# Ledger of designs, part 54: designed miniproteins, single chains, continued (3)

Each design is a single chain, and the fold is of that chain. pLDDT is the mean over its residues in the fold that is shown.

## One batch from the design tools (miniprotein)

Design m9868
Fold by ESMFold2-Fast:
Structure m9868 (fold): chain A 92 residues (1-92)
Amino acid sequence: VKSIVAGLHEAAANEYETLYRQKPKASYAVEAAIEYEEAAKLYEEQGDTEKAAAAYEKAAEKYEIAAKLDPANAALYYLKAGEAYGKAAKLR
């Protein structure tokens, strides 16, 4: 059941990525990152460490995009990206 819910979070993240490509708002990139983090947590709870790591890496990439779109808050987004990459590295 958690695997299906994780897949739904990844689908939501992909939808936010589509929105950010059409209208480049940092908020859409942040929402995509949050959805990937939720998917990663669900995969981690199921013991699927490889899918969890991949989802954390995608979340980090979306935070880096948010930082580029919103330079005023870039430090916060880069910090969140670093935390997500760190979680992915620990799971590999």
Scores: mean pLDDT 83

Design m9869
Fold by ESMFold2-Fast:
Structure m9869 (fold): chain A 77 residues (1-77)
Amino acid sequence: MEPLVITKKAGSVLTVDNGGPEPTRVTLRDEKGNVLFEATVAPGASLDIKLPEEAGTYTLIQESATRRRTIIVNVVA
């Protein structure tokens, strides 16, 4: 399945909800592959991620023991 693409304002908050039964590792990377943010979201929990102030294309990866999901985040000024 192709990555989901979303657009967000620079410095805004992106909320990640884990409605699944497994802990989910969340990683935000810049266009060069540098890790900007990394955390684990427990089952039934939510996590707020403050997006970078710099406009650009970022990648949000959500990984559990059984799945991986990739979201392309276009940050605009």
Scores: mean pLDDT 82

Design m9870
Fold by ESMFold2-Fast:
Structure m9870 (fold): chain A 56 residues (1-56)
Amino acid sequence: SAEVRQAIMDLVKETMRRLGDIVDEYLRTGDKELADRQVEQLKAEMNARMAEIDAM
C-alpha cells in the first residue's frame, strides 16, 4: 500500500540520518567500540520499526 511504501521511505531516511550521526561521533571520538555499539542499537531500533510496518 502507499502507507507501507511511505513508512519504508521514512525509515530509510531516518536510518541514513542516524548513521551519519554515528559517523560524525566516531570521527570526533575515534572510539570504534562506541560506534559499533551505536550501530547495533540502531539496527535493533530499525528492526522493531520494520516489524511495525509489516503489521500495517
Scores: mean pLDDT 87

Design m9871
Fold by ESMFold2-Fast:
Structure m9871 (fold): chain A 58 residues (1-58)
Amino acid sequence: SSLKEETQKVIMEEATLTMEYLKLKISGQLTPDKEKAYQAQLAELDAKRQELLAQIRS
């Protein structure tokens, strides 16, 4: 379904952003401001994923 495809895309985007965040953290390049920005973006993606999953489970 279109919802399944959209959910997969959101999951992949969340995974990609998480990997980027972890690389910056491990390399010591993650400033507090950047960390806050990454956490905010990840929270938005998580909210979108939860909404899509709720629609699939309906």
Scores: mean pLDDT 84

Design m9872
Fold by ESMFold2-Fast:
Structure m9872 (fold): chain A 73 residues (1-73)
Amino acid sequence: SSGEALATVAVGEARRAAAEARAKGADRTYQLSEEVVRLAEELAAQGASEEEMARRLTEKGRVLKAAADEEGV
């Protein structure tokens, strides 16, 4: 489903950000990347609608992206 595809992409991007954050000592970006992975897994497990997944993962992804940009990840 579209929701599972969104979760897969979000997890992939968050795991990539986590690896870069860990290498650079960017603690906030690392913590936020783990939160994105957890949220994506929870939403997928709950069978959340495509709209719910898009809203929640986009919001959390923006926070992660802002932190990554601030920390140079």
Scores: mean pLDDT 82

Design m9873
Fold by ESMFold2-Fast:
Structure m9873 (fold): chain A 56 residues (1-56)
Amino acid sequence: SIEDIYEKKLEELKEEMKKQIASLPDTKQAAIQLTSEALRRIGEIEQEYLELKKAS
């Protein structure tokens, strides 16, 4: 189902972002910035999903 596909995408994105956070300089600001951008991208994926559901 569409939900299964999106859940898989979100899990993959979370894994990628966690690895990127671990590779960042040891500064709180850099970690916060990347985390915020990851959350924004997750929100964009969810928004796309909702738009697909509304189109039918």
Scores: mean pLDDT 75

Design m9874
Fold by ESMFold2-Fast:
Structure m9874 (fold): chain A 58 residues (1-58)
Amino acid sequence: GPIIQDAADELVDIVKDHGATSEKAAKEASDLLKKKGLTAEQASEAVAIAIESLKKES
């Protein structure tokens, strides 16, 4: 749904800003998922979508 897609898009932006292996990116990603109030299932789906987007850009 829109919330999951919005979270995925913001996760991609965080990784692009800080780099895929950045500890800061990992922290900001965790904070984002908590802030949006996603369930564990929704958070996992958002992360999977973000990973797919990043792989296609690599």
Scores: mean pLDDT 76

Design m9875
Fold by ESMFold2-Fast:
Structure m9875 (fold): chain A 92 residues (1-92)
Amino acid sequence: MLSEKEKEALLLFRKTYIELAGPEALEDEEKRLAELNEEEYEQYLESLKESATEIMKELGVSEAEIKEILETVDEERIKELVEKYVKKLKES
């Protein structure tokens, strides 16, 4: 269902988010992912797409731009958006 580029972009988005929002969660995430079978891992990636899309929409990113970011693995744009979201959460 997800392209290889979409998977790469989603994993980068998730990793960047954990590193900035809660680096203590990295070990728990790695342990959880290691216990998943192929079907559960695909479900995890679909869940990441839903979460990342919702976050980007909250930041005012269009559906067309979200698709382009994921299909091109725009690393700089992903990092910018994750940093903006984490800052917004801290300014509560």
Scores: mean pLDDT 81

Design m9876
Fold by ESMFold2-Fast:
Structure m9876 (fold): chain A 85 residues (1-85)
Amino acid sequence: SSLASVAMELLKELARAKIKLPGPGEKLSDEQLEQIARIAVKVGEKYGVSIEDVVEALLQAGVITEEEKERLKELMEKLRKEKEE
């Protein structure tokens, strides 16, 4: 599916940036969420994918939790707006 392709590209870019993904029972720090948001915006723009679809791909891939989803979406919207200014 398109979401699976987006998830794979996100995981590839996260690995390239050397961002540590959380282990079992670990939560992402605010710094990690910001780094993930920057990469997610880049991947979304490259593939013409909405913020909602990128966030859903990360959630389905187990990179983020449902609680972290709203914070990540907020960070992505902020970064996208800053880039367009």
Scores: mean pLDDT 77

Design m9877
Fold by ESMFold2-Fast:
Structure m9877 (fold): chain A 94 residues (1-94)
Amino acid sequence: IEEEAKESVEVIEKRIKERIIKNKLSKDELLEELLELLGIAIETLKESKDVESLKRLRLILEMILEKWDLSEELKKKVLELIEEIDKIIKELEE
């Protein structure tokens, strides 16, 4: 899980870098879009009750917070997503 999450973060980081170059988007704009898509993914995983994928996504978000130099606004959004995942996992594991 930790090794897989670390690999996922590295792949995401590489893809973000490539998309910034190709599409001329700012890093913050691309990260904002990514966090919006992750919010949709969390809701989908909640509906499917996929606890394993939710746990993996939580680890990826935690690693992003530690490894990436994010704006305070983006850090807050990532923390909100982690909190929502934790709440969902708790409800599903009860």
Scores: mean pLDDT 72

Design m9878
Fold by ESMFold2-Fast:
Structure m9878 (fold): chain A 67 residues (1-67)
Amino acid sequence: ADPVIQAVGVADSLLPASLSAAEMTALMREVRRLIAEGREEEALALLKSHGMSEAQARATLERLRNR
């Protein structure tokens, strides 16, 4: 039984706060490559595996494509 309630809101950020700048750059490079290959589901899974929510991951993909 876990009676602890943790109210953790998303910080309206398109980038995961827990990643270093170098890790974030590497992640964005992988995501862009996957998008270029039409593998958007894998790009979403990568972003989620790094602590990004579904909404944040989709917003990040949209931003990277909208160039």
Scores: mean pLDDT 68

Design m9879
Fold by ESMFold2-Fast:
Structure m9879 (fold): chain A 64 residues (1-64)
Amino acid sequence: MEEKVKKLVDDFIKTYKLSISKEEAYEAALRVVERLKAEGVPLDDATLQRAISEALLELERKKQ
């Protein structure tokens, strides 16, 4: 799971040229994954990609 999350984060940062640090992005993404697990949401690729993308865009927005 962690390796998959890191890959999604790295790809998203590269694609959208985000200014957030990889460390902060990984932390935010892992926090989202833990929340989804607590809510009993199935962690399929589409759900993970959407939730991580939204979290990273909010992080970027807060820094600007």
Scores: mean pLDDT 78

Design m9880
Fold by ESMFold2-Fast:
Structure m9880 (fold): chain A 65 residues (1-65)
Amino acid sequence: SAELEKLLAEIIELAERLGVRLLIETGDAQAAQAFSQAVIDEARALAAAGDLEGLRRLKEELLAL
């Protein structure tokens, strides 16, 4: 659905931005990449399951960071 695609895209953008922030804070490129990839993998799994509530919760959690 359009809402799933939009939420997935927004979460991927947030994961990438938060990964960059983590890199700046820690200087650890591997940790930053692992964080972003883990979030993206979780978001993709939720999207594949059609879990709109899960995607919304994940986005809220990321925005609170």
Scores: mean pLDDT 89

Design m9881
Fold by ESMFold2-Fast:
Order: sequence, then structure tokens, then C-alpha cells
Structure m9881 (fold): chain A 57 residues (1-57)
Amino acid sequence: DDQRVRGGGDSLRMMMSNMGTKEQGDKEGQRVIDTHSSYYDVLQKAMDGASAYSRRR
């Protein structure tokens, strides 16, 4: 095969889909961590806002 079809974007899309399935366990852990981190970040901002208001008062 001189030219060999590399499968273009179609092959890439399939690989990305497979990566999602393979990383099922890893993604679950990452989601939990990311969700908790995001939640805490929101709480921290709320606390910071409340603290700023208290100082201004």
C-alpha cells in the first residue's frame, strides 16, 4: 500500500469515543474531584463576598 488511507477525521472521532469508554473509571473520579473543587470554589467566593460586605459595613 503506497498511499494507505489513514481514515481522516472519522478514525479520530472513533478513537475519541473509545477513549471516553476506556476512561470510564478515571472520568468518574475526575468528575467527582472537579465537581467538589468547583463547588468549594463557589462556596469560597460566597464567603469572600460576605466577608467583603462585613468589612464595608
Scores: mean pLDDT 55

Design m9882
Fold by ESMFold2-Fast:
Structure m9882 (fold): chain A 67 residues (1-67)
Amino acid sequence: SMEEDEEFLARLKEYLENSTVDFKELKEQVIKYLESKGYKITDEQKNELLNAKSPEEFLEKLREILK
């Protein structure tokens, strides 16, 4: 549901903002996590996510994919 997606994105934002891990590694970990949960992410969508330059941009791209 949209509420569950928004809760997930809010928790993900907190994780991205508070993590000491490199942002590139965080993006890769999040993509792998979503794939492990059964989300079908295309190679084009993965490239868009990996090219995000900020947590805000990454989350905006994720919102479009999860719709």
Scores: mean pLDDT 76

Design m9883
Fold by ESMFold2-Fast:
Structure m9883 (fold): chain A 80 residues (1-80)
Amino acid sequence: MPKGSVLVRFEGDTARIVGLHVLPEFRGKGVGRKLLRQAIEEARARGAKEVVFTVDPENTGAIRLYESLGFEIKEDPARA
């Protein structure tokens, strides 16, 4: 039974991670980190040349998780 899910959008050869959900009973146990790492590895295995993240700046938990995996959070300054 999956302990959570990751939503990924493929944009040509770029994989964009747009959502992460972990069941409440598995939160705080590294499940989100494991799911995110697996999603990145699968995206790379499927031919993605780049993996990027779309994250709400208020979602500090997701930001910390991405940084903990060694990803640099780039502010996309493409402000409308």
Scores: mean pLDDT 66

Design m9884
Fold by ESMFold2-Fast:
Structure m9884 (fold): chain A 92 residues (1-92)
Amino acid sequence: MEYSEEALRAAAAGMLAADKERILAILEEQIEGLRRLAEEHPELREEVEEVIEAVRALAAAIEADDLEAATAALGRLVEATNRLGRKLEELE
């Protein structure tokens, strides 16, 4: 299923309305986990870096209270995580 722009915008709005400090802390923990994954699996490094870049863009948008930027960053994050997931399946 593809995520509609309305669904991504609703998710972004929910993140902006939530505890930003908590969400930003979760995003930082995800970046650390992704870097560890790339260290353990160098073959995933390119896909992991794409996900990290999307997470950083989302964090910046949340800090700026920018709904449009957060929506765009979520769309990029969905695409990057789908690409990483497909590559993980190819390694199994």
Scores: mean pLDDT 81

Design m9885
Fold by ESMFold2-Fast:
Structure m9885 (fold): chain A 99 residues (1-99)
Amino acid sequence: DEKIKELLEKKGLGDAEVVTVKFEDFMADPEKYVEPAKGKVLVITDFPAKDWFGWSLDERARLSAAIARINPKYLILTTKHNTKLFLQEGKTAATLYVD
């Protein structure tokens, strides 16, 4: 969406290829997205706003390992949870509130 485009332009990634996947689809089969998203901008939508205690060790391990294998140029997590603690913008990843 427009917020993602504005963020990518701000980071100098306006011309980068973008692969978008819903969180539930990504977690169901993360290996499916490794090759399509490698070295590209990866956007994971409908990301659950969980604190450290809300994530199982298995969920965290699977998510982290998959992202490491993809090695995206930039990672964007979009969430429907409007929380300032979750809404962050970094050099390698960002979280955006959308819809």
Scores: mean pLDDT 71

Design m9886
Fold by ESMFold2-Fast:
Structure m9886 (fold): chain A 59 residues (1-59)
Amino acid sequence: MAERVEIEATASSGDEAGRLLQKLAELARQGKVVRARIHVTDLPGLPPATLEVEEFRAE
């Protein structure tokens, strides 16, 4: 059975964004359909960025 999970979060560093992505991957491994939008605001040498995951399922 698939549960749908929606996450919107702000990350202040690339490391924090990486941890959020790992949580999304773990939810997908549990059979959940993941939709997420992550705003990253503190990346050295890069403008603020947004990562979007529409529907993710790990297999």
Scores: mean pLDDT 69

Design m9887
Fold by ESMFold2-Fast:
Structure m9887 (fold): chain A 64 residues (1-64)
Amino acid sequence: EEEEKLKQRQYQIDIETLEGLRLMAEAIAKMAEQKDPESGVPARKVAERLKKEIEQLKKDYEKE
């Protein structure tokens, strides 16, 4: 093994995990919004935060 390969694998796992959580938060928001559009706001905020974290991780990985 090489350190670079381990870092790449960890990055892939982290990104996939965060993307999964973002999709779950978006699904929860959509379910809440079906009866009341405002009920989805907390879950939408979680999804937005996760999306920003994913984008930041991708930028950090590109710089390294």
Scores: mean pLDDT 79

Design m9888
Fold by ESMFold2-Fast:
Structure m9888 (fold): chain A 72 residues (1-72)
Amino acid sequence: NEEARRAGEAGARGAAALGDARGASSVLGMHIKEAQKLGGPEEGREEALRGARAVGDEEAMRAAQSYADRML
């Protein structure tokens, strides 16, 4: 669901802006796990890159990237 994905990414960006980097990373991690279950490791990696780009905040993006690197 594209709308749910965009809402999750917006929520992650908002959480990171408020200093909740752990919450932001957790939301993106859930989308990555769902993508991996449906399409395997390649799909999970693509979802991680998409989430990082969509967040747009540099500190939030680094936190999300760190989380994705540990999962993928």
Scores: mean pLDDT 58

Design m9889
Fold by ESMFold2-Fast:
Structure m9889 (fold): chain A 77 residues (1-77)
Amino acid sequence: SVRELLEEAERHIELAEEHLAKGTEEARLQAIRHVVEASGLLSLIDAAARNGEASEEEVERREELEERVEELREQLL
């Protein structure tokens, strides 16, 4: 469901943020992996929203998570 995809994407974002805060090379690689996973999940949610399968609240949550992913991408890439 879109709700489960949102919850999974948020978990990956939180893990990426935690790993980035550690400041090690290994943690940086883990943060990148979590950002990639979150990006994929958010793309699936976007596709569901375009097909009318997401609520307005779920679309708003996706946009909030997209902003966090963009901030992480700027710091990691």
Scores: mean pLDDT 87

Design m9890
Fold by ESMFold2-Fast:
Structure m9890 (fold): chain A 83 residues (1-83)
Amino acid sequence: MDKIMEQIKAAASSVEGVKSVNVRQVAPDVLLVEVEAESAEKAQEVMDKVTAAVSSVPGVASASGSVSVSDPKLVYVGVKLEP
């Protein structure tokens, strides 16, 4: 688990326009990636690029992103791990 969380954090952090990344486990096979974008205007682009980058990490079955309604700079990417 720790290795894949590190790989996911590295992949998300490599995306241009990302200010900060936090990765946490919310279920045995589900991670939540919390990303702060540099600006609200870039949040959608950051969401798309982070979702794509995280989806390319070995051991990731699927990833889906959303922009926070309460904080338009905050992006959430839900990640499902392979069984």
Scores: mean pLDDT 82

Design m9891
Fold by ESMFold2-Fast:
Structure m9891 (fold): chain A 73 residues (1-73)
Amino acid sequence: PSFTFSASTDPAEIAALLKTQTGEVTVTITGGSGEQLEALTRKILGLLGLHPSQYTVEYYPEQRRVVLTLRLP
């Protein structure tokens, strides 16, 4: 499944939704600066408690977006 969120979305809301998912999930976050996208990504990953082997992060700051690919238990 694929989800898109605004960079102004509460990271706890994003994490709560992702905790209902299993398997490979793609999350796109749009509309933030590079610093905002990095901070939000860090908070989401911290709330999910995933091992580094369970995710990839691709930053596209020129396009004001980040793409997370997660492998959820």
Scores: mean pLDDT 84

Design m9892
Fold by ESMFold2-Fast:
Structure m9892 (fold): chain A 105 residues (1-105)
Amino acid sequence: MTGFGLGGVEVKAGDIIEAEVTGRTGAPMTVRLRTMDGELLAEGTIREGETVRLDVGEHSGKLQVVVSGATEPATVRVSVIDGKTGEVLDEVTLHVFPDLLPPVF
């Protein structure tokens, strides 16, 4: 049962997370940035061919990137962008699988 993609990135205050869909999704997906303690920092919607930018604010350290809502297997490229220079500091590829069974009934 695989309904989402999950990855981890290291960030510092002022960094920006960019998420881009590589390939076909069939539907809009939700990208969420969560602390390791499960606190939601930012949320956005991403579609095929779109890039979403999420601000990490004052957060520093490890951050979870959660992608959900894919109707087809999808690949999402997640980049950590330096908010001061605009340079890519890190890049992670998330493999997202469609929901086989809804977690809520």
Scores: mean pLDDT 73

Design m9893
Fold by ESMFold2-Fast:
Structure m9893 (fold): chain A 59 residues (1-59)
Amino acid sequence: MRVEVEEDPERRRIRVRVTGAKSPAELDAAQAALGRWLREHAPELPADTVIEFELPPLP
């Protein structure tokens, strides 16, 4: 499983792409890791920042 974070400061968006997750447990772990990252960086994010999740297509 791989998690990539892409920032778009002009649109005030953060895109999180999750690839290679094969089970709901792996997706849950990725969401938990993102939640920790957001808690560490939330005070630095503009109030109107939108966070988007891209999940892999399920087989």
Scores: mean pLDDT 67

Design m9894
Fold by ESMFold2-Fast:
Structure m9894 (fold): chain A 76 residues (1-76)
Amino acid sequence: VEELIKKAIEALKNGDVETAIEYLRQAIEEAKKDPLLESVRAMLENALRAAEKGDVETAIKYAQMALNALKAIKEA
């Protein structure tokens, strides 16, 4: 999940929105498999919606929030 989120953020920063959407969808599907990642999944779904609207800045912010939340969960 973490690597997929990082790849999505990199794609968004490079203006490759289509590739970012693919990585976000994959990260969401992986997050669905773990009930501890419910908040991470919600943030990723918000990032996906922003990316689909072409709001790259908002998509990056939500994807970064998801990555930060995932790291916090792994450290708990």
Scores: mean pLDDT 83

Design m9895
Fold by ESMFold2-Fast:
Structure m9895 (fold): chain A 88 residues (1-88)
Amino acid sequence: QEEAVKKLNAAIEAKDFGEAMKIYKENVSKFSKDQAKDLETKVVDAYAEAIKNAGKEAENKKKAVVAGLKALHYDEANIELVNKGVAK
């Protein structure tokens, strides 16, 4: 859905990853497998970049979003890859 993709991208640009995850969850069943995978990757990558830029405040935000990623059926290896990308 074009409207859902537009709202999701706007939430990512605003660095509101809670809203981005909410939009993704509400609309994931309406996306193709390829669309869902691309949007999921965009949310994860944007979040990793935001943590990298947030410094030590990142630890508390990290816990909340790791819980959100688990709710999207991300396995712990994928969550750790996001965390490893931030740790560079």
Scores: mean pLDDT 63

Design m9896
Fold by ESMFold2-Fast:
Structure m9896 (fold): chain A 66 residues (1-66)
Amino acid sequence: MEEEARKALELLKQGKRDEAVEIVVNLIKKYGFTKAARIVLELGKKEGLYDEAFELVSEAIVRYLK
């Protein structure tokens, strides 16, 4: 969970947003919305990327619901 969330943030920093979203979608599928959102936002806050992490989680939720 944490390793996958860290990989998503690394991809986001590289501009690979679509790949980062796909990892977060898979975290939602495995662990549910609350756990996936919490870990991604917690890591994003620690790295000074909270707003970007919030947008990433929001986009992943929208993609999951399609």
Scores: mean pLDDT 85

Design m9897
Fold by ESMFold2-Fast:
Formats: sequence, C-alpha cells, structure tokens
Structure m9897 (fold): chain A 97 residues (1-97)
Amino acid sequence: RVEERKKLLEELGIDEEIVEYSFSTPMEFLKIIVEANEKGLKKIEIDLDVPFDTGLFLALYIAALEGYLKVPIIIRSPEPGIVFSHEKTGTIVEARP
C-alpha cells in the first residue's frame, strides 16, 4: 500500500513524503516526533494501530515542552484515550477514520 501510494504520487508530480515507523516504547515515539520536525515539513500525520495511552501522551507533552512541536501534527488512533491539543502548532490527537 505505501509503495503503491509513493509510486502514484511520483507519477502525478505531488511532493509528499510517506515514511513508515514502528515503535515499542514512548521514548522511541518521542524520537520519531523529533526526527519528523527536524525535516522542516509543513504538516505531519501519524496513524497509530495502538491506543493513545498515558505513555504516548507524556512523550508528546515532553516534545511540546522542549519546543519540538514546530509544525501541526495530527495523530490518529483507534482509541484516542487522553485528549491532547497544542494550540500554538495545531497539534491534535483524533480518532482513526
């Protein structure tokens, strides 16, 4: 699916970067957030296959405190759990469609 979407975007001349990440700890999730923000992207979308739990909330909260949230990040989860929003960047957690 990711490879087919990348090929379609290349054929249509659309500039979109799709990267798959996996993580097993909140610290790995924090590292992904930092790396994505360092790329200078206009918007980041993260689709989770796991609930947005307290550990992931704390990782995102630490990213906000340290100033790593420079662009809007939309996090989608099957169970968004704890509500998170960061007004300065438009970062939110929402239900997966």
Scores: mean pLDDT 64

Design m9898
Fold by ESMFold2-Fast:
Structure m9898 (fold): chain A 104 residues (1-104)
Amino acid sequence: EKEFKEKVRKEVVRLTAEALRLIGEQIDLELEKERAKKEGDKEKLKEVEYKIEKVKIELEEILKKIKIEDENPFTEEAKKKIEEIEKEKEKKLKELEEKYKKEK
């Protein structure tokens, strides 16, 4: 039990650190978006909006994984749910890329 609790703690800490990194990246991008708006740089604004949407998708994945690992750590059910979350992220990222590729 002690080893199991330590593995859960390490995984949740790892995912939490990744979530905090993505939150910081989103804050930086929102500030860059405001600067692009003030400068009237439409191309820069579009690039930054794409990056913000991508970070939001990645952050949602990590937050969902934290919840699953915290509630049902290292179970076969948790593994299946994580795989579903990863597939949903891949689908959303592909749709986002297709949306922005048509405008490049």
Scores: mean pLDDT 80

Design m9899
Fold by ESMFold2-Fast:
Structure m9899 (fold): chain A 65 residues (1-65)
Amino acid sequence: GPPLTPEQQAELARWIAERAEKSLKYRKEVNELIEKYGDPYHPEVIELSKKFVEEMKREEERRRA
């Protein structure tokens, strides 16, 4: 069933908070690159987006392991 133990709730809350912080940092970095280059499709913007997606996938996999 869906009810989590207090320990599991604390772990999930920490994971959510870390994910949110990473998302905010990513948004700031992508906006800075777009401002710097004037192109939302610049290779560095695309590379940062790919890196972020891969990092989020690795974090999700670690959480499930």
Scores: mean pLDDT 79

Design m9900
Fold by ESMFold2-Fast:
Structure m9900 (fold): chain A 71 residues (1-71)
Amino acid sequence: AAELRAKAEEYEAAAQLIRRDPAAGLAAAEALLTRYHGADVATAVRQLGLSPEQVAQLMERAAALLRQKIA
């Protein structure tokens, strides 16, 4: 449970960072995707050509799904 909360908080932090500093936030989001899902998934997401706001929304959705598993 604590590990899933920490993971959700990392996704939420990445979303906030994207809105404050898109370059740093997008790098953090790619590192998160690589760490938790692997480089292939991170590369695929990058190739979708998502805007910074769309990547932030993706991070928020991932956090919400993790929090739902804890509830």
Scores: mean pLDDT 81

Design m9901
Fold by ESMFold2-Fast:
Structure m9901 (fold): chain A 78 residues (1-78)
Amino acid sequence: STFEDYAARMVREALAAGGAEDELVERIKQSILEAKDATKQQIDKQVETWVRALRRADPSATELAEKIRKAAEEAYNK
């Protein structure tokens, strides 16, 4: 899908920049905060798309994947 392609591109760009992990996490968090009217299920699907893109680009990025999931959960629960 177009969103999956977008997520894959953004992840590759962040990893290539070296140290752009915090920027990627913050971007995802802001996207969730802006979509306050979205259901938990819709947010979970978007987060899974981001995590899947990250895992495909770098399977060793376990800490970053967990950081993304935690930031998304915190953003939704505010």
Scores: mean pLDDT 76

Design m9902
Fold by ESMFold2-Fast:
Structure m9902 (fold): chain A 67 residues (1-67)
Amino acid sequence: MVDEIEAEFDKRLAEAEKILGRKLPQEEVDVMRRTAVDDYVARHGLNLSVEEIKALRAAVDARLAAE
């Protein structure tokens, strides 16, 4: 799941930058990465608990912090 979310985030970021013709600030990139979790859950119709969603967001945030 995290790898699929990251791949989709990368695609969305590239498309957004292409449409806007500019690089997004890091703060906006961080927001997009967090919302990618919610979008992935909604699009795939996943029945995740609040704890599972928090854990998934934390895993994505940990990868962002490690970069």
Scores: mean pLDDT 70

Design m9903
Fold by ESMFold2-Fast:
Parts: structure tokens; C-alpha cells; sequence
Structure m9903 (fold): chain A 62 residues (1-62)
């Protein structure tokens, strides 16, 4: 379901595919919700609230 997580981040959160793929790789490597959310704020430009929701979705799908 890594593909579904990437597609969700790109289509629903408006992230670049590069940023989305990096977030999915972080989740696969065992990164926490907070670490993924911090990455999405810094590199994806998401608000903290949206980044935490996106991190939850990624962790559910990978």
C-alpha cells in the first residue's frame, strides 16, 4: 500500500511526488508520526494539523 500512500499525499495533500515518496520511506523505516509530520511541515509546506493527519494516513497504509 506504499503506492496508495504516495498517491494520497500527492492528490489529497497537494505534495510533490518526491516529498510524498520520502514520507512513505520514512514510515517504512519506522519513523514516528511526529517525525513524519515534522518532515511534511519543513519540506511539504503543510500546517502542523494537516501534517499530523497526513502522517496518520501514511502510517495506516504502509
Amino acid sequence: SARLAVDLLVHDAGLSREVAEAAVRMAQAGASREEIADYLVREGGLSRELALGAADAVLTLV
Scores: mean pLDDT 88

Design m9904
Fold by ESMFold2-Fast:
Structure m9904 (fold): chain A 103 residues (1-103)
Amino acid sequence: ALDEALEKARRIAESLTPEQARAHVDAVKRVLQEALAEHPDNDAIRGALAALNAFEKDPSVTPHERLVRAAALVASVEKETGLDLRKRLPPTVQEIVDLLLKA
């Protein structure tokens, strides 16, 4: 179930320091920006970047929750586009994306 996948994703994210979680969110942003440059008319990638930028500015969202949300955006883009974006991400983020894709 999606709720079980999200709980597991949060546990993986919480194994990281806040600084590591922020660095991994930055890696997700970079990969989505690179993907948008490769596919400039792709609404799924554009929408994911807009969503990522919105919750990065929300001080109520923890670094770990931002990482879970960022990974969910990658999973959504991969599901909609068939692009293999997770291979460009750190191994911990790949694990979170894989969990969310299987939900």
Scores: mean pLDDT 86

